Designed miniproteins, single chains, continued (5). Designs and how they scored, part 107

Each design is a single chain, and the fold is of that chain. pLDDT is the mean over its residues in the fold that is shown.

## One batch from the design tools (miniprotein)

Design m19717
Fold by ESMFold2-Fast:
Structure m19717 (fold): chain A 71 residues (1-71)
Amino acid sequence: MPSLEELENEIVRLYLENLELAERLNDQATIAKVEELIAELNSLKEVTKEDAERALRELKEIHEELLKKQA
């Protein structure tokens, strides 16, 4: 099972990949969504494994949508 640190590293990776893809596509709505999601996560004094897993799931869904738009 992934550790909290492993989940956070994957979140950072997908955050950066999603921002780059959305910027290339001029998808301002997706840029705003990604930034809001990460800002909410960073506003927490303590990030739980459940919080990280939820954020990662949402970032993966955004990534799949962006890849479909790029193709």
Scores: mean pLDDT 81

Design m19718
Fold by ESMFold2-Fast:
Structure m19718 (fold): chain A 69 residues (1-69)
Amino acid sequence: NAEELLKKAVEYAKKGDSRKAIEYARQALDIDPENLEGLRKAAEEISKYSFPTAFEVGRLISEAELKLA
């Protein structure tokens, strides 16, 4: 589910695998595009390991917000 995918995104960011971290965050958004709070919390956690990776997750949130508007 989306929550497990967000946990994987954080775990891969912690391991330094930014590509997989972003991919899992994107998959979580695809499953639950309205779970923006979950994505924001994941981005905040990811920022402890990688600001560039957190920034890319932030872009996914911004794109989702535009679609919901």
Scores: mean pLDDT 80

Design m19719
Fold by ESMFold2-Fast:
Structure m19719 (fold): chain A 96 residues (1-96)
Amino acid sequence: MEEVEELRKKLREIRDRINQIYEDYKAGKVSPEEAAKEILRLTKEAAELFNKIVELDPSLEPEVFRERLLIGDAAVQFLKDAGLEETAAEVRKILA
């Protein structure tokens, strides 16, 4: 389904954006607080996209779950490295 492919592309874009925020943080271009705020927003958007994809095509649940884990791992790794452990726990709950 074309719609499912569009949603999966948005998930990949979210992962790329989270990785870019991490790079910007390491380069001193963004504060930890601003980075955490953006990552939380992106994580919530990713959770909505995961639910929509599974709703449209339940057979993709294992693949979508794997993509969700990759996004969660990227976000949590950054937040822990930045010392934002409470925000990392929140991200894990959103993607549970």
Scores: mean pLDDT 80

Design m19720
Fold by ESMFold2-Fast:
Structure m19720 (fold): chain A 85 residues (1-85)
Amino acid sequence: TDEVVKLAEEGLREVERLLPPDDPRVQQLRRLTEELREAARKGDLDRVRELGREMAAQLRAIARRTGSERVARLADELQRAVDRL
């Protein structure tokens, strides 16, 4: 779970470098990251898996739109970490 949270936080930081802070996509990723931290804190593995998949999908969509290889790599790493849960 720590790896999933770490990758989600890293993905959010990279997207915040690419998009303005008022972008709805940044706001959505912030909310997903907060919910993911809460689920991980509670040991809710099913919720961590659900939120992690959603976060990876959002990162993939942003990577395609921005052309960011960093965000694309983080999306793939996050998906693999979720699949190991």
Scores: mean pLDDT 87

Design m19721
Fold by ESMFold2-Fast:
Structure m19721 (fold): chain A 62 residues (1-62)
Amino acid sequence: MVKQTLEVKGVKVTVEVRGDEVKVEAEDPELAEEAQRLAREAAKTYGGIGGANYALGTLALG
């Protein structure tokens, strides 16, 4: 299990990856939903934790 916290437009977003399961938590529900969708798709494409971290990094930068 790996947890990573990112800051997206001043909002803290926490990602937890366990195997192929991805959870995203944020104070802003809209950002949490978007981040979870991106993390799920990236995990499917790039494989697990690497994909989830990549998606959240992209969200934080863009």
Scores: mean pLDDT 64

Design m19722
Fold by ESMFold2-Fast:
Structure m19722 (fold): chain A 82 residues (1-82)
Amino acid sequence: SKEVVEQIERALEALEPYREELLARARELLDQGASWEEVFERLKAEAERILRELTDAEEWVIAAAAELLASEIVQEVLEERR
């Protein structure tokens, strides 16, 4: 629904100031020999932690927004390394 989309968008907006830090973290983990799967899982966990600290969003919104951002960052770094 529209309300679901708006909740996820607000969570993603809350993560925007941390996007560059998470992107740098992804590159660091890969340079240390982490797999793409490990990078995705760690970025998702870090994004979830940030959202739990900074927002009152419901757990499913936190999980959805964190997964979306982690997927986007992994895709961006993958494209940089091709």
Scores: mean pLDDT 87

Design m19723
Fold by ESMFold2-Fast:
Structure m19723 (fold): chain A 62 residues (1-62)
Amino acid sequence: SRMAAAGAGAGALTGGGNREAARAAMEYHDKGSPEGAREAALRGGAPERGAEGAQRGMKVSL
């Protein structure tokens, strides 16, 4: 759902990720994987805190 994308993006930003990391995490929501959202955030340049935030945000928003 769109809530999963929003949760992943918000989690990435809250964990110190940048805007691009949040976008990457949000785009990965289509695959429905919180772990994939974490990986996408890391590829977008988020620190580990941001990546874990993205994973958690997506998971709680599913």
Scores: mean pLDDT 66

Design m19724
Fold by ESMFold2-Fast:
Structure m19724 (fold): chain A 73 residues (1-73)
Amino acid sequence: MTREERIARLEAKGYPKELAEVGLEFGEAMRNGDLDKAIEAARKMLELSKDPRVQKALERIIETLEAEKKARE
């Protein structure tokens, strides 16, 4: 998936372009198995999000990634 395609998909879901860019960082970190970077990117997405529904989804993602990190330590 291209950068432009991913940004377009996130904008279609109501995400601003800045949030979409951080979402790309998140996806890259997840593909690389870098849980620390994935958690950091998810927290940045939460900070940039205006929608309570999106915030709740990101909180759940962060909880899942924190649990995965703890399981790997």
Scores: mean pLDDT 75

Design m19725
Fold by ESMFold2-Fast:
Structure m19725 (fold): chain A 61 residues (1-61)
Amino acid sequence: ELPEELAAAARAGDRDGLARVAIKLVSQYGVPVEEAAQIYRDALAGADPEELAKRVRTLLA
């Protein structure tokens, strides 16, 4: 459950976990690199974990 992995990494401040989720979005799910990079940047900037998870669910729907 990739949205939940992203939210967990964001809550923990796990930069490596956030990077792994961004890579999975691009490589396994075909999300555009720019969109995955923006989610990664927003997560590093302290964006709300649940809002980040919602964004990923919308991209994967």
Scores: mean pLDDT 84

Design m19726
Fold by ESMFold2-Fast:
Structure m19726 (fold): chain A 98 residues (1-98)
Amino acid sequence: MYDEVLEKALEEVAKEYNIESPEEVLKRVEEKERELLARMKPYMEKVYESGDWSVLPEEEREELERLLALQREGVELTRAGDEEGVIEVAKEIIRLLL
């Protein structure tokens, strides 16, 4: 179920953006996620200590807030058994990380 949702989302985004394969989409997403995590690392320790997300620079904070909102929506749709909704949320996350 989890792997099938991810494969469908990657395939549909690859077609939408005219990218040669779902594997190439996944590679770009993983590279972008790695870059985001590296940029966030020095701020995450302060967020963890203070519980205050406002210590993050505004651009990084907005990007993380959007990703967290989509992850939360995906969890709720998974609980509801809405497979099409989960695929759409996964596609939005992929688009943000492309």
Scores: mean pLDDT 78

Design m19727
Fold by ESMFold2-Fast:
Structure m19727 (fold): chain A 67 residues (1-67)
Amino acid sequence: DKNEELIKLLEEVLKNTTDESLKLTLKAVIEKIKNGELTKEELEDLIKLLELYGADPEIIERMKELL
């Protein structure tokens, strides 16, 4: 299940994040995925945001594969 893998990747980023605004954004996106409300555009915007914050490139590539 692509959604289950995406949630696990986002939870891994959340565990390694100290920025409170990014934590709130990640939690909101995880809830949208669980509710089936996440759009492709929102996922693309999140990936760009995570790249700007210096998230692990391997996690970024795995997320892009789920688009």
Scores: mean pLDDT 83

Design m19728
Fold by ESMFold2-Fast:
Structure m19728 (fold): chain A 104 residues (1-104)
Amino acid sequence: SDAEKQLAAGRAAFEAGKVAEALSHYEEAIKLGTGNVRADAYENLGNLYLVMGEYEKAAESYLEALKVNPNNKLALVNLQIALSRIPDEKLREKLQKEAAEILK
C-alpha cells in the first residue's frame, strides 16, 4: 500500500540520519495507513523522536501505537524511557495515566 511505501521510505531516511525526511514519511504513513501499518508508523515516529530528545512527542507517538497493539513490549519499554525523561511532572503523570488506561 501507499502507507507501507511511506513507512519503508521513513525507515530508510531514519537509518540515513535524514530526520526531516523521516518525519515527513512517517506522518504520511500515519495519514494514509490504518490498523497495524499506522501503529508501526507511530512506533517508528516515537523512535525517531526518542533519538531526537523530543520525549513528549515520543511518548504521545508510542501511546498511539499501543492503542492498536497494547502487547507491543518494545513500544511499552521505549514509552517508559520517554516518560522518565519528561521534566514536567504534571505532563508525565497525565501521559502515565493515559498509558495505564490503554494497557487495561
Scores: mean pLDDT 90

Design m19729
Fold by ESMFold2-Fast:
Structure m19729 (fold): chain A 85 residues (1-85)
Amino acid sequence: MSYLDQLLKIHNEINDLIDQFLDGKISIDEFLERMRKLLEKLMELYKSRNQTGLGERDIYLVRDFAISQAPEHSDRIRQIVDEVL
């Protein structure tokens, strides 16, 4: 699988996770745990290419999108992002 295919796969998994949470299929605690794992995988992928700065920017964009979808959980979403970075 190419680097871009791996990156796209993780982003698709993040979008699916957000949709599952918004549909009420998973709890906030499960959403945050799964999101942390996906963001860690995303950062590891960027680190494998020595692109940590691009990874930080991408993770912040994911953070901002997730907060836009679930603003009532913004503090907890920020906390998991800060712990991954």
Scores: mean pLDDT 89

Design m19730
Fold by ESMFold2-Fast:
Structure m19730 (fold): chain A 106 residues (1-106)
Amino acid sequence: MEKLAEVRRLVDRLIELVQEMLDKGEVTPEQLAEMERLRARIDEALDELVKETNSEKVKNAAEMVRKYVDDLVDAVRAGASEETIRDKLAKLVLALNYLEAVVKEE
């Protein structure tokens, strides 16, 4: 499933970027711009995946990934605590794993 693999690659890049921010204890304007570009690309890839699968279960799982991507990006932009950002990262990972499981069932 090529579209699912694309979603996974983009979300993994977002997770890596946020983890780098946490490791350095600093968020740069360049990193914020890259995070926004990744958010937009993830949203597009999720929309394409939903259209390709034509499954309500996949649509609902994709909406969860979208929600947790937005929650994570918003938390980073707001300068939330490391604990809060790590909680959002964990939720995004779980949502992505659920999406992958749902797509494999179709």
Scores: mean pLDDT 88

Design m19731
Fold by ESMFold2-Fast:
Structure m19731 (fold): chain A 71 residues (1-71)
Amino acid sequence: MEEYKKAVEKLKEAIRGLLDEAARASPEVQRRATDVAVEAMKLAKQSLENAKKGYDLATKALEEVRAEVEA
């Protein structure tokens, strides 16, 4: 989880840096770069949502086992 979160944050920083550089070239270049970045982030978000569903399921299973042991 931590490695995945770090990868996502690093990607965000890289995209922001790229967009800042593109803005210095022209507004049109920045718009095109932004569109590409948005598509990449949508793909990353879908992957993260799938991973989060798996994590939530595992967490619930662990809590159920813990409750049974404590009973």
Scores: mean pLDDT 69

Design m19732
Fold by ESMFold2-Fast:
Order: structure tokens, then C-alpha cells, then sequence
Structure m19732 (fold): chain A 100 residues (1-100)
């Protein structure tokens, strides 16, 4: 399984299995898997793929998960020197947290 592959350090296998799991899920549960996938892509230095997954997770419709995904996206943009995009993601996360 994806969790077992991740525990064994097989990041490529974990990514493949989480991708298959995400295809079967919607909403909150899909957003959680997409954020985990983003973390794995980040570990591999695949930052553009990590960004795309966090952007999709931020659209989940769950305010808490969307705020978490936007916060992670802001941090990743800062690491890449994309400060304006980081500030925009941070502002969106703060707006969602105020609705919690």
C-alpha cells in the first residue's frame, strides 16, 4: 500500500499508490491525500507538481483543509522566491481561518 511504501522509503511507489487512491476519492479525503502527495513531490524536488497538488487541495471546499493547503503553498512559494504569490496564498488562508 501507499503507507507501507512510504514507511519503506520507496517514494516513487508511494506516489503511484497515492495517485490511484486520490482518483477514487472526493472532497475532504481527496484533499488529505493530495497534500500528502505534495509533500512527497517536495521531497523529490518536484516543486511544480507539489504546487499543483496544493492548489487542488485548497479547492476542496473544506475550510480547515483549504487553509492548511494554502499555508503550505505560501511556504513553498517563499522557498522558491515567489514572494507575491506566497503573500496572496497567505492572505487567502487567513481569510478562511477567520470563518472557522
Amino acid sequence: SADEAEENGDLEKAIEEYKKEAEKLEGEEKAKILMRLAGLYYQLGKYEEAIELLEEAAKSGDLELSAIALTQLSRLYKQLGKYEKAKEAEKKAEELVKEL
Scores: mean pLDDT 84

Design m19733
Fold by ESMFold2-Fast:
Structure m19733 (fold): chain A 66 residues (1-66)
Amino acid sequence: PVYRKGTAKKTIKATPDKTLTFEGEVPVVELPEDREIAELTVKLKGSGGVMTATTEVPLERVHHHH
């Protein structure tokens, strides 16, 4: 296992006149060495129904040292 972290942003058109940007963050956590990508999934519920959008969160290896 290795320590990894990552961030990503996803922009969603919530209404014809409104765009929303969301940020996802994976804090420094111990993960299997093969886990290089996480997913940011955003679900919005509004008068037009449920909107779902997903983007990749690239994970970078972090040193676990003082």
Scores: mean pLDDT 74

Design m19734
Fold by ESMFold2-Fast:
Structure m19734 (fold): chain A 81 residues (1-81)
Amino acid sequence: QEEQEKKELEKARKLSAEYGRKMTAARHDPAALQAIADEAKKKFEEMKKNSSPEIKERLDRQIKGIPAEVAFLQAAAARAA
């Protein structure tokens, strides 16, 4: 249980950081940004299904934050264009 939670927590942290970087890199391409955000949401939902309650709560917060991150990056890119 505890060891499994640690592995899932590390996977969640790596995935969050990876998709954060990918979304930022794609901020000037709305289609790519949405595709990356959709993929991130899908990956976090899959991890959430098989995670402990503590990790599920963390993943749920990450999923809930994705639309706001997309909106922020799209707004920033639009202002820069």
Scores: mean pLDDT 78

Design m19735
Fold by ESMFold2-Fast:
Structure m19735 (fold): chain A 82 residues (1-82)
Amino acid sequence: SEEEREKRKEAVREVVYKYTGVELDDEQIETLEMLLALYYASNESPRMRALLRAYLEKIAGRPLSDEEFEALLRDLLKVGVP
């Protein structure tokens, strides 16, 4: 539903802001949601994981520690995947 989609987008925005301090625009959220969906659909493939990490680091403007990336990814999968 529209309400469920909007709530999901807002949850994704909040999680990214919590870990990176960056507020995503709608285009960035749509790209991130696509990458999360592909990661989930690929049964969490290493290739998709690497692409997702690269995109998140680009958004953050810095490398992410392994601990920070794992925590961010866990929270994104909890809220960003149907």
Scores: mean pLDDT 85

Design m19736
Fold by ESMFold2-Fast:
Structure m19736 (fold): chain A 66 residues (1-66)
Amino acid sequence: DIKLKIARREVSSEEDLELVLKSFDKDGDGVLSEEEIKELERFLNLPVDGKIDEETKEALWNFYGP
């Protein structure tokens, strides 16, 4: 359960990061819209630019990982 891993900060793999990203994919098509990406960025307290870049991935790793 990826939500349980998020709550425990046990996200430790790139696969887990993909599952976190999928949890923000509201339409379940496997692609995050610009609005979904902005919502994720707001949640992580990042600048809201609507792009999944290295900064977004690093923030997910640092926030939910060990």
Scores: mean pLDDT 63

Design m19737
Fold by ESMFold2-Fast:
Structure m19737 (fold): chain A 65 residues (1-65)
Amino acid sequence: KEEEELQKKILDYRVKAASAEALANIYRHQAEKHKDDPETVERYNKLAEEYEKLAQKYRDEIEKL
């Protein structure tokens, strides 16, 4: 039961990490698409960086399990 709960927690963090990474990639692409607007580029790059950090946080949580 505890082993099964651990596996569910690992899967949950893996899904969250993958989702955050996908969002970071989308925001990086949006920044590139809007590169003629420095303010928009900065905003998307900041969002991408935040999601990249979030994805890494979830990966680090898996390492601790």
Scores: mean pLDDT 84

Design m19738
Fold by ESMFold2-Fast:
Structure m19738 (fold): chain A 78 residues (1-78)
Amino acid sequence: DKARAAQALRDTADEVEAGLRQLTDQRRASLEKEMARNAAIGEELAKKAQDELNRVRQVEALGRAVVAQMRAQGEALE
């Protein structure tokens, strides 16, 4: 009776240990994949923001050129 109870406890402990290891490994792999996806999305968003900043600079340069041309035309009409 005592020998059977001791073996059942050892078998249960081995199953619990194996189950905990499997769950921990699966959760770690899932989180690492999610972190990699989030990093890739972050890089794409940063690139889009830089492209938008470059467009703003181009619009500012064009605006300055148009204003300068309008002033020059105004002086030529005097």
Scores: mean pLDDT 80

Design m19739
Fold by ESMFold2-Fast:
Structure m19739 (fold): chain A 70 residues (1-70)
Amino acid sequence: MVKYSEEEKKIRLEFLRKQLEYAAKHMSEELVKEMVEEAKKILEEEFGIKVPEGSSAEELIKLLDQAIAE
C-alpha cells in the first residue's frame, strides 16, 4: 500500500477523475474501457476502494468524487 499525504491523495484522485472525464468525452469506447480498467486497479490497489465489476467510466467518476470529498 502506497502512503500518500492527504494533499497527494486528493491530487492523484483529481487527476484520475480528469483523465476519465476527458476519455469519456473524446476517446473511443475501447480506449475508455482500458482507462477504466487502469483506474479501477489504482483505486483498488493503492486506495483500497472496491470497484464493482463492469463499472462504467461514469460510475468510476462518481466513486472518485466520493473519495475526493473525504
Scores: mean pLDDT 77

Design m19740
Fold by ESMFold2-Fast:
Structure m19740 (fold): chain A 94 residues (1-94)
Amino acid sequence: MEEVKEKLLEVIEVEAEVALALGVPESRVQRGAENAKKLLEEAKDDPAALRRLLRLMASEARHMAEQAKEKGLEEVAKKAEEAARTLDEVVRSL
């Protein structure tokens, strides 16, 4: 779990960077990141809850990628798509 936790924390950081690039207010991004970290900690010993959380996060990352593409932010979209792929990989490993 320690290696998985580190990877998931990196994903949260990437999603925060993507949200900031999309114009989400810094205060909202910070609250979202802290909430995601809290939910990951609470779900760490419940594989079913963790899978549900990670699938939700992957869906959100894909939505951000779509928004980035609509705005012509190709590099931001790529980061969001990579975050979604990382989350899907972790879900498959659980």
Scores: mean pLDDT 83

Design m19741
Fold by ESMFold2-Fast:
Formats: structure tokens, sequence, C-alpha cells
Structure m19741 (fold): chain A 57 residues (1-57)
């Protein structure tokens, strides 16, 4: 989805500064979606949005 892609791009640009609550507020994501995006970005960011979409369902 477009919101998940935008949230991923934003989080990837600022991984240390972004929080789950911020992603939920600014992008309208569920807690699970926001947590999945931050986990992927912070632990080892994937090379493409496809990897994020697969985890976030």
Amino acid sequence: SARQRAAYDYARANPAAVTVAQLQRDFGLSRAQAEAILTLVRLEPPASFEQVAAVVR
C-alpha cells in the first residue's frame, strides 16, 4: 500500500529518530505495521519495498 511505502521510506531516512507512535499518527498505520517497518529498518534495512510489504501483510 502507498501509506506503508511512504512510512518505510520515511523511517529508512530517519531510523534512530522514528517511533512506532509517530508512524501510526503520521501515516495511519496499525501498531503491527509500524513495528514491522521499524524492525526491518533498524535491524537490517531491506534492499526493496517488497521485503517490507511481505512482513507487514
Scores: mean pLDDT 71

Design m19742
Fold by ESMFold2-Fast:
Structure m19742 (fold): chain A 81 residues (1-81)
Amino acid sequence: MPAWVADLSEEERRAEAEELRERIKELTEKAKEAIKNGDKKAYSEYVAKLVGLAIRAIGLGDEEVVELAMKALKELDELAK
């Protein structure tokens, strides 16, 4: 496990995973709005942040959060075509 995760309690790990889920959902909604508005710069920034959250979820070891982030990125890629 990454060093920063090794010192977290089980409750703290669950709280971190839940915060990641909420941030992924929020960024996905904002990215969809950016696509609808034709704002390529905002879209790119939100995608970059989502990738960062996916990496953090991998570090946390939460497969459900990783899957959520990967599904969001795939959906956004399809919508941006």
Scores: mean pLDDT 79

Design m19743
Fold by ESMFold2-Fast:
Structure m19743 (fold): chain A 102 residues (1-102)
Amino acid sequence: DDVKLAEELIKAAKEFEEKGDYQTAGTLYDIAGDLLEPVDPKKAAEYYELAARAFEKSGNYPQAADAYRKMADAYEKAGDTENARIARQKSEELERKAKELA
């Protein structure tokens, strides 16, 4: 099921992160978040945050901004308005940074 697939992707993401492959780790955390979002939006938000941080470490600011936006949407769905606001601010900051570097 999607939860078990997410658990496997999270394990793989941690292994890539430990090896310094932040781009792949970010992608796997992002997919895991997508799989968890319909059943556990709060947990999905946590993995979207890990994805965003990994994309930042890889220098992929557009994907980091997108992951923070997904984090904000997931926290809003979970009723966590405060963390949703923080995530939205981070997304906007990274979007501005991506434009400045382009």
Scores: mean pLDDT 90

Design m19744
Fold by ESMFold2-Fast:
Structure m19744 (fold): chain A 80 residues (1-80)
Amino acid sequence: MSNEEIIERGIKELERLLEEAEKAGAPEEVLEKIRETIEQLKEAGEYMKKEGLSSEVLQEAVDRAVAEARALYEAAVAAL
């Protein structure tokens, strides 16, 4: 898997999470955090295309970002 594919998959997962969160009526703060994470991955994608970072390191970073966004959403829903 290329660095571009890793980032694109992460963005797609976050976009699906955003749709799920919007449908569930999650707080605006949670929606904004998911949107922010998507934008950060898009920006990081442009940087990573130039730097030649290892796919393993990039995959771990993307997975961590997605997991953090999901955990925030799940915690917010559990607190309602």
Scores: mean pLDDT 77

Design m19745
Fold by ESMFold2-Fast:
Structure m19745 (fold): chain A 86 residues (1-86)
Amino acid sequence: SFLERYERLKEEIEQELLARGVDPETARIMAEAAANALHLRDYLLEQGVDKVSADIAAAITLYTALLQAGVPRDLAREVARWVIER
């Protein structure tokens, strides 16, 4: 289900960010934004959007969400790239 996939992705991404040295509060915020962006990507793929366009939409969505949450630009860009390539 959506909720099961969302919670699993969020937990996996949070654990990976913690392993990479991101602080717990920032890791939680990033993981939630990342799970949302990956869900958008899956939805777009199910609607017949090509992989490159779906990846770009998800990356921009994640990057924008991280900036709105106060994550520094360079770190937000790095995390958006990493999450989409995971």
Scores: mean pLDDT 85

Design m19746
Fold by ESMFold2-Fast:
Structure m19746 (fold): chain A 115 residues (1-115)
Amino acid sequence: SPYREELLARLAALEARGAPQSLVDAARDLLEKIKDEERLRIVLEALRAAEAAAPDDATAVLIAVIQAMELVLNTKSLEVLRAIVPPTAALIARGEKGSDAEADEVAAIAKEALK
């Protein structure tokens, strides 16, 4: 899978930048559980969003990607995943608290996708 290969390469890059080995191992374990191309594509979009939000914080990006992969594994609706996973990863990468406006926007997107 080209998405899996890219994700593995980017996880290795985050490790090389000083992200904790335990989080890298957790991310690799979660990635192995994702079997379909569309979910892998959504995770890769989440990684790109997290990198854009926190370009200098490899650990924050990795935490965001782990949360994105857990969401992808626990949610059956691809429509919901496409709508919420990349913006959620960006919020997590910026820190526990996005602005109230950003949190409200993500919640509104998730609520609309669940209709």
Scores: mean pLDDT 79

Design m19747
Fold by ESMFold2-Fast:
Structure m19747 (fold): chain A 100 residues (1-100)
Amino acid sequence: MEEILKLLEEAKELLEELKEKAEEEGDSQTARDLQAAIDLVELAKRHVEEGDLEAADLAVGQALSLLRQVKERRPEYAEEVERAIEILEKVREMILEKLK
């Protein structure tokens, strides 16, 4: 569990940095989508802490969906968004391994 929580925190920090960049560039839509993804990462973290790994996986999946939409809509953020996606996909793999 400690490694999953650590990766979720890392993803959150990257998304917060990207949100600040979007806000500085005046991209209110991307900033809102990134905040929604941050909120879903925090929700996943709470579910992991509570031992609800199925709910945590659902929250991570929803965050990944939002981030993929941001990447498609804003190719200029693709590299930074992809880093967060890779971390969250790793979290999802680790959660699913524990559910087996």
Scores: mean pLDDT 87

Design m19748
Fold by ESMFold2-Fast:
Structure m19748 (fold): chain A 78 residues (1-78)
Amino acid sequence: MAEELRRLGEEAWREGRYREAGRHFEEAGRLYGDQGDGRRAAESFRRASEAYFRAGTEEDIERGRSLERVARVIEEGL
């Protein structure tokens, strides 16, 4: 299911639906993390962060920054 959420995120990104892409990538990151796949979790959280920055509201930018920090912590533990 994490892989399906990643695909939905990629589709939403291609269509310019950046907030939806961010939500899908964020959920994919959580599921990959639950599965012990830290590499894909970090990659998904970075993609979510990029999508939220593209969405561009203050709340989205704050969420994007938080997810960048989460991805960094996961990467440092790999």
Scores: mean pLDDT 87

Design m19749
Fold by ESMFold2-Fast:
Structure m19749 (fold): chain A 83 residues (1-83)
Amino acid sequence: MAAEIAAEAAEFLREAARELEERGSDEAPLLRLAAEEAARGTLLDLSVALIAAAVVAATGSPESSRVAREVADRIARALAAIE
């Protein structure tokens, strides 16, 4: 269900944000925001989370980019499941 995928995406984003915060990364706030939006589970909130993850994937460090791409894929699957 879309809600389950959204919850999984939110948890993954929170974990990634925690790891980046421990490293002192400037990308951590964007992943935190994406996690909060994904947790709401609405189409608009998931779309915002997807955009945030895509920005981190494009502009972040290699590690942040990898994590953000994985998260973007999970959010995209959640959006597809809502149909």
Scores: mean pLDDT 66

Design m19750
Fold by ESMFold2-Fast:
Structure m19750 (fold): chain A 94 residues (1-94)
Amino acid sequence: MSPEELAEEVLRLVEELLREVIPDPAERQLWIGLARHEVRTILEESESAEELAEGLLRAVRGLFDTLKAQYPEHAARLDAALARIEALVREFLA
């Protein structure tokens, strides 16, 4: 898996979750736009595989903590998705 492929797969998983968790289309589109911008910035600014992995995990954890605060009914789904993203990042670093 390349750095670009990792970033794309993480973004795909995040976007799928945002579509499931956020019922309002306008709010959902805003969060998707913010996620795309953040992932692209991390990918462009990371100087190593380890920096990319750390940056992506920090961004995803921050996003999911915010979403769990707003949508506590989806906490289990968000935790499961975070575990999947953490596993994907760990596989990339292996």
Scores: mean pLDDT 87

Design m19751
Fold by ESMFold2-Fast:
Structure m19751 (fold): chain A 91 residues (1-91)
Amino acid sequence: MAEVEEAREYLERLAAKASPELRKLADEIAEEQGMSELSRTVALASLALVEMVKKNEASEEEVKEFYRALLILASEGGDPALLAERLAEID
């Protein structure tokens, strides 16, 4: 439970780092594709991370944290702890 909420909060914080132009783009794509609020947040966080990588401001750990959050949220219908354990075994 708490881990899913922390993953959502992490993606929301990352999305908040996106420029106003990226936020507008994410809103347009979300409306056009009928995306949920969660999907929009993921898309915006992804765009923000790409911007950080291009500026050499994103570390390998930030990229890993982004994917960890995605996998945890993707497992809301299952056991998010099991996905977190699998990620820990790989890394």
Scores: mean pLDDT 67

